# Ledger of designs, part 92: designed miniproteins, single chains, continued (5)

Each design is a single chain, and the fold is of that chain. pLDDT is the mean over its residues in the fold that is shown.

## One batch from the design tools (miniprotein)

Design m19191
Fold by ESMFold2-Fast:
Structure m19191 (fold): chain A 95 residues (1-95)
Amino acid sequence: SEEKIKELAQAFINGNYTRACELAEELGQKELVEALNEFHEALAAQDEEKALSALEKATNIIVSLCKDAGLEDLAEEVKQAGQEDAAFIREILQK
């Protein structure tokens, strides 16, 4: 669903990873659900390397979903949000 892909991308951009995971499950995106769960677990464990790896996987899957739906501008926003979140994680993983 294009509408659910838009909601997923917006949740991710806003840092609402819990909502993004719920929408990923509704869309049947198993690899994205796994990446978002790995990201959440890595943040809780303060594992920077694992968090960055999981975030990159999640970002790439959502970018691909947006592009496949013809949402190219939204795909670029998702990519930028993922890059900004990665930069913050490198500095402030103790959140």
Scores: mean pLDDT 87

Design m19192
Fold by ESMFold2-Fast:
Structure m19192 (fold): chain A 70 residues (1-70)
Amino acid sequence: REELIKRLEETIAELRALLPSASPEEKARLEMLITSLELAIQMLEEGDPNAEKFAEERIEEARRLIEEVK
């Protein structure tokens, strides 16, 4: 759980680091995904039974977007 939250925080930081260099379309995608990852952290903190699956799916999606934007 704590390790998963840390991974979410690190992924959010990496996405935010890409924002200054991204196109307007890429920025919209990055911002949407940052919001989804922040929601995943909230779900984990609230003890949502679907939080871990949602978090893992969003991290994987974020990693794909980071590779596409770089």
Scores: mean pLDDT 80

Design m19193
Fold by ESMFold2-Fast:
Structure m19193 (fold): chain A 81 residues (1-81)
Amino acid sequence: MEEEKQKLLEEAKKKIDEFRKNPASMTLEQAREIARLALKSPEALEEFKKVAESMDPETQALFSEGYRKAAEELLEEEKKK
């Protein structure tokens, strides 16, 4: 499971880096996808929070909305199991 954890963390960091590179092009859908990856890894979640704290209020709001939708989606997926 170490390889799977590393892959998940690397994927989350890559998505977060893309967001940092071009935050102006980030959509709610992209924020949701990044949040989904972050929620699956404690390390990725920490990176996600750090990035959110460094952003302007409008981008933080978009990040928060994406996180909320991602959490709802994961909870709904859990209910379907």
Scores: mean pLDDT 71

Design m19194
Fold by ESMFold2-Fast:
Structure m19194 (fold): chain A 66 residues (1-66)
Amino acid sequence: ALSAAERRALVETLALYDKDGDGKLTAEQLKAFLRSLGYDPSDEEVAALVEASGGDVRRLLALLTS
């Protein structure tokens, strides 16, 4: 489980990759974000996360912390 500070840091980092400021990430932006954290997700894994969350930053955070 993530602390409130860790969740806040993830949200702030995700927001840096949200170039449109709409609270949503493209598959490319999500892949870049995950790679910045030291993950190497496949294109299929990134696509599945985008489909499950609709690209929504809050939903992505919930999926990544499950």
Scores: mean pLDDT 73

Design m19195
Fold by ESMFold2-Fast:
Structure m19195 (fold): chain A 84 residues (1-84)
Amino acid sequence: MKTYLLTITLPDGTVHRVFVREGETMGELMAKIHRETGIPVEKLYEALKLAGLDPDDIVTLENLKRFAKGLQEVTGYEVSVEEV
């Protein structure tokens, strides 16, 4: 089972590293990001919609990359995805 690292860099230079496994739902990932980073759930779900995804979609590398781009557009934060 593949593991991915989502890295979110805030404007103040704070870096959040969120580990996510392939096969989790995007909704589970939204809850995890909210808990770990404090980013409002409304912004996370806006990013998810921009990516063309919904909360019951499964985490894949493709879905994570789409979400990361959406989150950058919504927040202006630097967001990257890598396999670990």
Scores: mean pLDDT 86

Design m19196
Fold by ESMFold2-Fast:
Structure m19196 (fold): chain A 88 residues (1-88)
Amino acid sequence: LLEEARELYEEAKKLAEEYEATGDEALLVKAAELAYRALALKAKAAGKSQEGAEKLLKTAREDAAELKDPEVAKRVLEIGERIAKELA
């Protein structure tokens, strides 16, 4: 689980860097999905699934609030809510 979480986080970071180079908004959405799944796996590995789900929801809301594009913000929030629900 920790190995898988690390791989997802590294892949999310690469996608975020690729977005900076290409401007492809789909990469930001994909990066958020991978990062939130990594957080969920860490919470599950620690035996804190419910606490992790609550924290993931808060993180997704904070991330969405900082985004300039409202469509990207909406998508990021929806992904965070879905992954948090799967974790709980």
Scores: mean pLDDT 79

Design m19197
Fold by ESMFold2-Fast:
Structure m19197 (fold): chain A 92 residues (1-92)
Amino acid sequence: DKVERLRELGHEVLAGKLDFDETLERASEITGLPKEKLIQPILEAVGKGEETVKELEEQASEFLGVPVEEIRKLSGEQFMALMVVVEAYRLL
């Protein structure tokens, strides 16, 4: 199922196994959505500031079933990769 495949992808990102480009490729393949549709909402959200980032952290925590503190430990690049997975799930 696509939802379970995206959750597995998110855990691989959290474990540091995939970079941003690899994550974007996999999310596009799983959903059948173009890469542009996956990145546009993330770029918009980053532009909206700190409150939106906190909401995204909470959504990632709930989707993956991990504490928000684990999400907050991620590098900026790893966090962006995880947001691709979360957005792919939201667009299903």
Scores: mean pLDDT 80

Design m19198
Fold by ESMFold2-Fast:
Structure m19198 (fold): chain A 108 residues (1-108)
Amino acid sequence: DRAEEVRRLMEEALRAGLAARNQPDDAEAAAIFREWVEKHKDLDPNSFKSFAASLVFNLAALDNVPEEVLRELVEEIVRIVEEEDDEEVIKRRATELANEAREKNKNK
C-alpha cells in the first residue's frame, strides 16, 4: 500500500526530526539525520516517498513545528496520497500544507 508506506516513512522522519531538534549538539543532530538517510538509502531520492520524508524531517528539525501539528500534517499528506495519483499534484499540496505550518509557527 503506497499510502501506508508513505505514512511509515513520514512517521519515522518525524521521530528523527524531533530527536534532532531536541539534541543541543549540532554534530549529534546531524548524525541522527545521516543514520535515518543511511537506513533508507535504497529509496529513489527523486521519489515522492523521499520528498515527503524530507519535508516532515525539516519541519520537525529546522522549523520547530509542534509535534501535534506535524502529526496532523502526516495524516493530511497520507489523505492526499490516497486521493491523488499525480505525484506533482501531491508534492504541491504537501508543500502548501508545510508552508502554512511554517507561517503559523515561525514566531514561536
Scores: mean pLDDT 76

Design m19199
Fold by ESMFold2-Fast:
Structure m19199 (fold): chain A 74 residues (1-74)
Amino acid sequence: MEEIEELKRRIDEIRRRLDELDRRERELSRLDFKNPEVQKKMMDIGVEKVKLAVELTVLKRELEKLEKEAKEKE
């Protein structure tokens, strides 16, 4: 059960980080896209979002597997 709780905490942390990045991306999208600083920040956010999305997918699959195994106990 502790392993499931640890995975849930990690997933929640990644989800919060992705939400923060989505909000920042929306803020930047309201700025001048011709500004190279804005473009660089948008790219940096995109790269971080992809990295976090991959981690989230892996952790979600592990959580689903462990939850299935826990439900099938007894």
Scores: mean pLDDT 79

Design m19200
Fold by ESMFold2-Fast:
Parts: sequence; structure tokens; C-alpha cells
Structure m19200 (fold): chain A 93 residues (1-93)
Amino acid sequence: SEDKELLKQIKEARDAFLQAAAAGDVKKAIEELKKYLEALKKLLDRHPHFAPFALEQEEKGFDILIEKYKDNPEIVEALKEARKELQEYVSSL
């Protein structure tokens, strides 16, 4: 049930990030991205053997979002910082 709740939090934060970014609400987009990353880190802590696979998939997702939001430097910077934090976190597992 905890994994199911974390997956729900990841999905809701991802959806909220995309909606806020599309609306130009940079502050909310960054807040939702942080919630996404924290929920993802908690899920990976419970399943460390999946972390390298999850990182590979998330890296592709970050690359797509960085290209999509390239005209918004604050969102791009937040995405790059989140990607780096996830890389460092997975390396620590």
C-alpha cells in the first residue's frame, strides 16, 4: 500500500508540474517538481535494485522536458538540478 501511495504521489506531482508549467506558474511548477523528486526518492529507497533502471528512464524524461521548456530558463534550471539530485541520490544507494 505504501508503494501504491508513492506511485499516486509521483503521478499527481508530475501532472501538477505539467499543468503549472503550461500555465506559466513557474513557482508552482518548481514546487511540484520537488514533490515529484521526493516521492520518487522514497520509492527508490524501498526498491534500490530498480534504481539504475528508473534513473535511465527518468533521464530520458528530463531531456524531453528540458527541450519542451527551453524558453523558460527557471524551469530548465530546476529540471537540471532535479536530474543532478536524482543521479547523486541513485549513486548513493
Scores: mean pLDDT 88

Design m19201
Fold by ESMFold2-Fast:
Structure m19201 (fold): chain A 60 residues (1-60)
Amino acid sequence: EQIENEIAQTEADIADVKAEIERLEKEGSDERKLSVLYTALGILEAALDFYRWLLEKEKE
């Protein structure tokens, strides 16, 4: 229940960050901002993997 909500929220956050990266790349924007967003994307993907692992563990 709670973990499923965290997965859904994290997937939404990943989609938002990817959209922002695409927008900034298209505009030829600040490389520093892009670097921060790519770092945030990596953290969110790691969090998604962790929540999926927790969900599998709860199934026990």
Scores: mean pLDDT 80

Design m19202
Fold by ESMFold2-Fast:
Structure m19202 (fold): chain A 83 residues (1-83)
Amino acid sequence: FESFEQALEYARNELAGRGGKVKPKSRKGRELARRYSREAARQIRQAVDRLTAQGRPQEAQQLAQQALEQGAQVFAKVLMAIE
């Protein structure tokens, strides 16, 4: 994924498409949510590291804070959709 938002959008679309085939509270549904959340977190960590290496620590910190807030909100919605 090229961005954190792209990874989260992909996770939402996949869960919506699989909702009819994967029952709520299923192991597979929870595994998909975890995989996509981990991938999104990994992408953001790499972006933060890159900004820090370029001597832009303020921008790196702001990106990390925004990702943390958005990640928590989206992950909560994804989990509610599975349950």
Scores: mean pLDDT 58

Design m19203
Fold by ESMFold2-Fast:
Structure m19203 (fold): chain A 61 residues (1-61)
Amino acid sequence: MLERARALHEAVRDVLEEAAKAGVRLTVSVTPDGVEVEAEGDPELAARFKARAEALVQEAL
């Protein structure tokens, strides 16, 4: 579980950095039931970055 969390974090690192520059905070959590992505900030930007992070997580798994 911990290794998978690190691999996912590394895979989405660039998106996390880009989101931070846009004022959006992204959180990616790995759970036994799957992966959860949360975004805080401007509603429109947050929704777009959340969707992009979710797509990358799905690709990395």
Scores: mean pLDDT 74

Design m19204
Fold by ESMFold2-Fast:
Structure m19204 (fold): chain A 98 residues (1-98)
Amino acid sequence: SLEELKEELYRDVVEFAKKATEIAKTLPKEQRNELINLVSKILRLARTMLEETDKEKVISLVEQIIKLAEEIKQRYPEVKDVADEFIKRAKEILEKLK
């Protein structure tokens, strides 16, 4: 169901955010703050997605989350593996939504 897919994606976002935040602690202050800000944007989009009932709007929010995760992956090689795992899972959920 749409609700189950939304909850699954939210759990994946929370796990990604947790792992990315731990890696951020190993980075210089400027890079750490930038990564945390991007992760915070993903968390805000995911919370908005949970409240959304329109399927097309949910899809748009998931696509925005994936785009930000790909940006994080490109800018921070240290989170590449964690971001790759999250992006793969998020794309699988996106395909089920379409």
Scores: mean pLDDT 90

Design m19205
Fold by ESMFold2-Fast:
Structure m19205 (fold): chain A 96 residues (1-96)
Amino acid sequence: SREKLETLVLLIALGGSALVMERQLRRGKPIPADELQGLEQMAAAVSEHLSPQDASQLEQLLNQFKQAVANGDRQAALETLEQLQELLRSISRQLI
């Protein structure tokens, strides 16, 4: 369906942004506020196309990631991004 294709495109975009942030964290670089805002905007767009359960889980992981970044906890931020990628892969499998 068109909705499934649109959702997959948004999930791919969100995953790509998460990968960029993972790369920055592993290189010891700070995450720019505009990149974090971009991730939040993409997540909000994707959530419009997800089940309430999947949208809730995505929001929980994003909040955990934002808290880890705010606390300067690089390890927690990386672990949360790994969980986010796993969620995105799980949702994508359900749509295929």
Scores: mean pLDDT 86

Design m19206
Fold by ESMFold2-Fast:
Structure m19206 (fold): chain A 87 residues (1-87)
Amino acid sequence: METLEERIISACRRLGLPESVGLKIYDLVRRGKLKQKHFESAGISMKTVVLVCKELGLDTSKPLQALLDLNIDEGVEVLKEAVRKVT
C-alpha cells in the first residue's frame, strides 16, 4: 500500500514539482510543522500546498488542517501495523 511519503511525492510529480518539494512537505507533515510560516521558511508557497492537497483528494478550504488529519491517520496505521507484527 502507498505510504504517506510516496503519496505526497506522487502528487508533486503529477503537478510537475521536484521530488525535493515533496520530501520537504513530508518532513514538515511528519514533524507536525503545519503552520503557513513553516512552509514559507522551506520555500513552499501556500498555493503549492493547496495544489498538493487537491492532488491528494484533501479538503482545500483548510489545507493545513487536512495535512494534520492525514498525519494523524498515518500515525494510527503505523501503530496498527506494529501490533500486527508482534502478534
Scores: mean pLDDT 73

Design m19207
Fold by ESMFold2-Fast:
Structure m19207 (fold): chain A 84 residues (1-84)
Amino acid sequence: SAPVLAVDSKETRYAAAWLRMIGLIIDNDLTQADYDTLTKEFIENAGETEDQIRQKMLNMIDKMLEAGVLTQEQADRLKAIIDS
């Protein structure tokens, strides 16, 4: 098999989508439309289920809240988007 550039891999696309998601969460700018779009990227590039992605997102938000990166109100808003 020919070598492939890492930037063109599904792993790279998946990582880029996660970095975008993390940035939107930290900035408290995540919308329902952003969540829906990025969830499709995770499914297409990693073959994860919507439930697996939701659980990872909820776990990350809880850890960010514990670390003081998010307020309780910000965490509650983000969870409402994810659970909708």
Scores: mean pLDDT 78

Design m19208
Fold by ESMFold2-Fast:
Structure m19208 (fold): chain A 82 residues (1-82)
Amino acid sequence: SVSEVTARLQAEIAAEWERHVATGTPEEARRWGQAASRALLAASLVASGDLEQAQQAVEQIAEDPEGQRLAQEAMDAVLAAL
């Protein structure tokens, strides 16, 4: 279900955040965390049916191709579960 996919994404992002904090610089971890937070927001908007707002959230991650990719992957996972 969409709820299960959303819960898994939240858990996976939390685990990956812990790894970034342990292995990267504080700056790199902070940037990754910001991108991950936006990806979760975009995925949540897709889950609620707000596709236009989800797309706008991804587009606002200007000059951050990794953040855009992370958001797109999260949105695609939720869409596949619909």
Scores: mean pLDDT 73

Design m19209
Fold by ESMFold2-Fast:
Structure m19209 (fold): chain A 70 residues (1-70)
Amino acid sequence: SLEDLQKEALEGLKEDLLKLKKEGWSDEEIKEYAKLKIETFIEKTKDLMSEEEKKKFKEQAEAILKEVLE
């Protein structure tokens, strides 16, 4: 389902960002990676998500990024 795809994408994003932080990537590089991953998922799922669902997904992904960088 779309909800399962969104959940998997958010969980994968968190794991990827934590790995990059452990590997010594800068906050700027981690932010750019997160942006690319978020944009790629939205583009891939554009025909499946409403504007409200895209907004919610982006907000959830940005919250994960903030958590990883703190």
Scores: mean pLDDT 85

Design m19210
Fold by ESMFold2-Fast:
Structure m19210 (fold): chain A 69 residues (1-69)
Amino acid sequence: LEEDDRLIELAKTKTLEEVANEMGRAGKRLAEQGRLPRTREQAIRSVQRQKEFDELLTKKYEEEKKKAA
């Protein structure tokens, strides 16, 4: 989904706090639009993007922890 791709890009360049704020806004927008995966293709893509996002967040968390020390 578009929001998943956007969050992945943010995770590469933004702080964890900024990403968390965008996740909140994205979730609200998706709920308001009733935008859930409706096809098998969209569901598969969503799962794949979630995995990629989790990996990027883990890396970002470690980088920010190192900078904060």
Scores: mean pLDDT 63

Design m19211
Fold by ESMFold2-Fast:
Structure m19211 (fold): chain A 77 residues (1-77)
Amino acid sequence: MPAVEEKVLPVKLSAKELQEAAIAVAEAAHRIPGVLSVEVKATPEGTKITVTAETREAAERALEEAVRVVEEIHKKS
């Protein structure tokens, strides 16, 4: 069954950081088997990451990687 995992990080990225995060997250997701889609969105509360995958394990792994990428980009700015 496809699994959906999402998380809102209480960090606001600039337009440049958001673009860099979206690219880096997409590259990381392509390396994880079973990932169907990953979205990174700016919200008033922060940055929302949504992962859809073939399995919950793949979705959780991709979400953890995406969170790491977003936090790393934010820390450098």
Scores: mean pLDDT 81

Design m19212
Fold by ESMFold2-Fast:
Structure m19212 (fold): chain A 83 residues (1-83)
Amino acid sequence: DFERVERAVRLLLEREGLSDLEPLDFSKAPPSLLEQTLAGIYLLLREHGYSDEEIIELLGEPLYRRAKEGAEVLRRMEEEARA
């Protein structure tokens, strides 16, 4: 659900001290705002030591699958931006 996603992002961003997340070259592969949000949640949870199974428990399987796919896209775009 969209509300659950937003609440999770706000909590994670506060915990990380991240207040400014600029997008990376979304013109090449522009995912939806929801997909970007899900990708960020997945990446932050992984950085906090959460496993894929634990993330499924938090988001549910449908949102987890979208979040993981979005995170893979975001990671690829970050690699391109650093090159």
Scores: mean pLDDT 64

Design m19213
Fold by ESMFold2-Fast:
Structure m19213 (fold): chain A 77 residues (1-77)
Amino acid sequence: MTPEEQLAALKAEIDAGIEALKEGESVTVRVPPELDTPEAGRELLAHASELANKRDLVLLPVLDSQGRVGLITLMKL
């Protein structure tokens, strides 16, 4: 897959995980090393932030010292 296709697939995984969430549950998506860049991290965080605002979820990203996103966690309150 191209990096763009991998990024789109990861966004779809986040969407599917959120749809299955019950109150008090969280979904955690791991960013593969190929997408562990500041650019991909920004796109994933923007997507997750839009979903968090739309679905009243808490977004808990884990960033490294270079600003790369290793994990994205969304929790349903």
Scores: mean pLDDT 75

Design m19214
Fold by ESMFold2-Fast:
Structure m19214 (fold): chain A 100 residues (1-100)
Amino acid sequence: SKLDVFLERLRAEVEEAMRRLEEDPSDALAEATLLLFLDLFPDDPRAEEVREFLERHREKYGENPLAYYIVAGAYFSIGLEEKAEEYFEKGEELEKKLKP
């Protein structure tokens, strides 16, 4: 039930997450929501729209390491430890590339 509630919430919040990220390109939670949606629902009818939105966002602003740490925390909280580690490592890699 906790996993089901999490998945239903992700699906419900996708449009709002895109809106928030358009208004504030630094909204790490909004970016994390879109990353989680694409990873967990790659075949959803909205997935292509979300992928194109994130690709345009990345071209302008890059990838936010904090968004990846949020994804890692979300995966850890629902018991997907391997995915949590993967996204944490990706966040660390991105952070190292952004340091002057």
Scores: mean pLDDT 86

Design m19215
Fold by ESMFold2-Fast:
Parts: sequence; structure tokens; C-alpha cells
Structure m19215 (fold): chain A 76 residues (1-76)
Amino acid sequence: SLLEIPDEDQAIQQAIELLQHEDQKVRLYASGVLLALGDERAIEPLKELLQHEDPEVASNAQLTLQRMEELKAAKA
């Protein structure tokens, strides 16, 4: 992008990183960003987080993946 707006790949990467944040509110915010973007490129990083050692991070990633799949189905 020629504007100072982060490209979508960068926004997805940052949101994925924030899903691992110690603050639950930050993790929920990151999930919301990923859902708003609806980008399939988030799916593989989210699947990696399903193996995370923190059960709360893994659960948040699972719920985000489920909601992304539901939104994709509704869009058809």
C-alpha cells in the first residue's frame, strides 16, 4: 500500500500475535479484528495456535476459526 495504512497481511500477522497476549481483552480484540477481516490467510496461523501450551489461547483460536468458517458459509 502507498498509504500509511498497514496492508492486510501485516494486520493479520499483528492480530495473530495479539491472540497470544496475556490480557484476555487484548486477545478478544485480536479475534474481533480477524473476524472483521475475514481473510482466509488467517486460517493456517490460527490452526498453529490450536497447539499452543496455554489452553486459553488455544480455545480462543478454535472459537475464532469456527466463527470464520460460519461467516464464510453464510457468505455463499
Scores: mean pLDDT 72

Design m19216
Fold by ESMFold2-Fast:
Structure m19216 (fold): chain A 65 residues (1-65)
Amino acid sequence: MEVSRQTGLMIRAVGTAIEVGGTLSLRNGELVLRTTTSDPAKRAEAERELREAAEALGYRGVFLE
């Protein structure tokens, strides 16, 4: 159940990155989102979803490029 939840959160995180025209990577234990969108609302929502996934997966946090 917990493993399935973690997998689901990662899939959602990848989907969020794709929706904002971005890519996900891992750097210094942080999830890094590089995106081409300039929409502040879309960036804020992507950061929120990635932060929830990072916390659940044991990463240090989220960084937006």
Scores: mean pLDDT 74

Design m19217
Fold by ESMFold2-Fast:
Structure m19217 (fold): chain A 74 residues (1-74)
Amino acid sequence: DKDAKLSDEIRRIVFKSFYEGTKLEELLERVRKLAKKYGLDEDSIENILKSVEDFYKNASEEEKEALKKEYLEE
């Protein structure tokens, strides 16, 4: 499933960005490039970027640790 694979790759990028302390603008650019590579239209890309930005700015420590455990330790 193309959508499931894209979502998984986005979550890995978000987790890596928390781990590396990546700036939000750089994270959003990485996600935009990935979504374009998957052939998404601009409206779909903007919806994904908004969700990523909201999560990255507002994620609790519990949510960050859960994401790290999912993609770094497994």
Scores: mean pLDDT 76

Design m19218
Fold by ESMFold2-Fast:
Structure m19218 (fold): chain A 84 residues (1-84)
Amino acid sequence: SYIEKAKEAFKKGDYETALEYLEIAGLEAILTQNEEKLEEVLKLLDKIEEEAPEEISKKAKELKKKLEEKWKNVQETIEWANKK
């Protein structure tokens, strides 16, 4: 899975590769409506934000906000579609 690839890259200090895999995993979680998988992605992004150099930390924080906003927008769209 992309989450496992992200964890492997993070363990090796390859933060850019970890962020790339987390973006893919986060988008897949949103598309498949898998809240548990999204939470796992967001937790790893929090860890990268805390442990990585400032430029990488900023990217992790930015990606987390984008994924959270996309999840919220999808949930709002689903609620609107079911308003019969």
Scores: mean pLDDT 84

Design m19219
Fold by ESMFold2-Fast:
Structure m19219 (fold): chain A 93 residues (1-93)
Amino acid sequence: SVAEEIRRLAEEAIRAIEEKDTERALALVRELAETILEAAEQSENEEVKKKLEDIAKRLPPIVQALLDDKDYKLAQGVIRAAAEEAIKLIEED
């Protein structure tokens, strides 16, 4: 369910960027980061926890900077890559 929620939030954030709704996109990326952080808190694997915490901490400011620069395609790519990495870490935990 957490992996499905991460995928859903990432897809909704990417769609918001396609619609040029940057405020909604950033709000969804923050929700995505919070969901990844919740997954980190539930992990008993210290390395997985640290990697998930790093993704959650770094993703919102990176996406905000890219959206401010109007680099929408790179912002979409970064969101997708972060979600895929987080899902992989959770499923392998």
Scores: mean pLDDT 89

Design m19220
Fold by ESMFold2-Fast:
Structure m19220 (fold): chain A 82 residues (1-82)
Amino acid sequence: SAAAEAERKKKIEERRKLLLKEIEELLATSNDPDVHKIVEARKLYLESQVLEREKKDLEKAQKLKEEAVKLGTPVAEKLEAE
């Protein structure tokens, strides 16, 4: 049981690192300030997913998701209006 839980945690961390690297690559190719805000929103969402799986802390995870939506929504609306 403990070994299985440690393995799950390792896989979650590996997936998180891969997603963060992909996000960093997007920032390197597009220095648009709006892209930076979307990237930050995505990072908050990823952190909420990690917290849910590790501690099952739904309250903290929900708060992070709400912050991600609040940060990303204005940028998405601006892009849709072009």
Scores: mean pLDDT 70

Design m19221
Fold by ESMFold2-Fast:
Structure m19221 (fold): chain A 55 residues (1-55)
Amino acid sequence: MSTLRSLLEKAREEVKKDPEAAAKKLIDNIDTVGAQTALAAFFEAEYLLKKEEEK
């Protein structure tokens, strides 16, 4: 998949597994896919990180 939606979903899965590593990956993505996409993914990642903290 090459859509923004699939990229965001992939970022969410990464955050669920390893939030810190996922954050680094999202920052690295800014160079490739653009700041808007990276910011959107980061926003989603932050939400998932909060969910993980609840556990």
Scores: mean pLDDT 63

Design m19222
Fold by ESMFold2-Fast:
Structure m19222 (fold): chain A 88 residues (1-88)
Amino acid sequence: SVIDELAEVLKKIFPKEDWKAYLERLKADYDAGRRDQVALDIRSIGNVIPNPEFAAEADRIAQRVRDGAPFDEQLKELLEALKKVVER
């Protein structure tokens, strides 16, 4: 799943956090209609590395989540953005 893939990449950056549990809570919050909370948490992910371009992309994704964009699609975009920063 996108959650499992994103959690694996995040664990390499910040291994002290249970990222799978974090992202599963994010999905539960989204499904419960707490989109503002999900947006805040996505912006927090944007700050796990000191990269302003990744932070900006995470903020854009957070805005789309607030607008009701599909959760899995937005997490996939966040994963791809993070991979570009970690791999390059």
Scores: mean pLDDT 84

Design m19223
Fold by ESMFold2-Fast:
Structure m19223 (fold): chain A 66 residues (1-66)
Amino acid sequence: SELTKKIIEAVKEGKFEEAREIALKAVREGKIDVVDILEIYEALKKEGFGKEGLLIVGEALVIKLR
């Protein structure tokens, strides 16, 4: 999705706080699901942002599942 691409691009640009805010808001509003979150992580890991991706995924999954 366009939102998923926006989150990935923000991380690649070093805008980690912006990317995190967008991702968590999207999860809370039901605009992205678990599949989208995992897709973001996989894309970021391939680009060398595995640590940043894991942190975003962890927080987003906690919100989605609780």
Scores: mean pLDDT 81

Design m19224
Fold by ESMFold2-Fast:
Structure m19224 (fold): chain A 78 residues (1-78)
Amino acid sequence: DIEERIKRLREEGAKTAEEVLLALAEEEGDERAIALAKAVPAALERAREYIATHDDEKAQRAAEMLPKIEEEIKKLEE
C-alpha cells in the first residue's frame, strides 16, 4: 500500500514530497523511478518558465494543470 509506505517514510523523516518520492523509489531499487523522482522538480520548474514566457494554448493548459499537480504533490507532505 503506497499510502502506508508514504506514512512510514514521513515518520522516518521525509518532510517534502520530493523526499517521499525519492525514498519510495529507492526502496523499490528501480533506477528509472529514482531518475523520475529526481526529474520531477526540474520538470515543474520548466513548466513554470514556459507559462511565464509564452501565451499560447500549451502555456494556458499548463497554467491550468500546474496548480492541480502541485496540490497533489503537497498532499504527499501532509
Scores: mean pLDDT 64

Design m19225
Fold by ESMFold2-Fast:
Structure m19225 (fold): chain A 70 residues (1-70)
Amino acid sequence: TGKKLQKALIAEDAKTVEQIASENNLNKVGSILLFLYNSGQVTKSQLKNLASQITTNSILSDALADLSRL
C-alpha cells in the first residue's frame, strides 16, 4: 500500500489514489499520507492538484487539501 500510494501521489494519478483509498482503511491511508508528506516524499503542489481531481471521496480530498495548506 505505502509504495503504491507514494508512486501514485508523485505521478499525480488521482484515479489510482482513489482506488487505493477505496480498497483500504482511510485511517491507514491517512497515516501513510502524513508519513510521506513529513518525509518529503510528496510536495504541497502534488497534494493540491490531487485534491482538486478527487471527486468520489470527500474525506480524502479534504485531507489532501488540508496537508497542502500546512
Scores: mean pLDDT 75

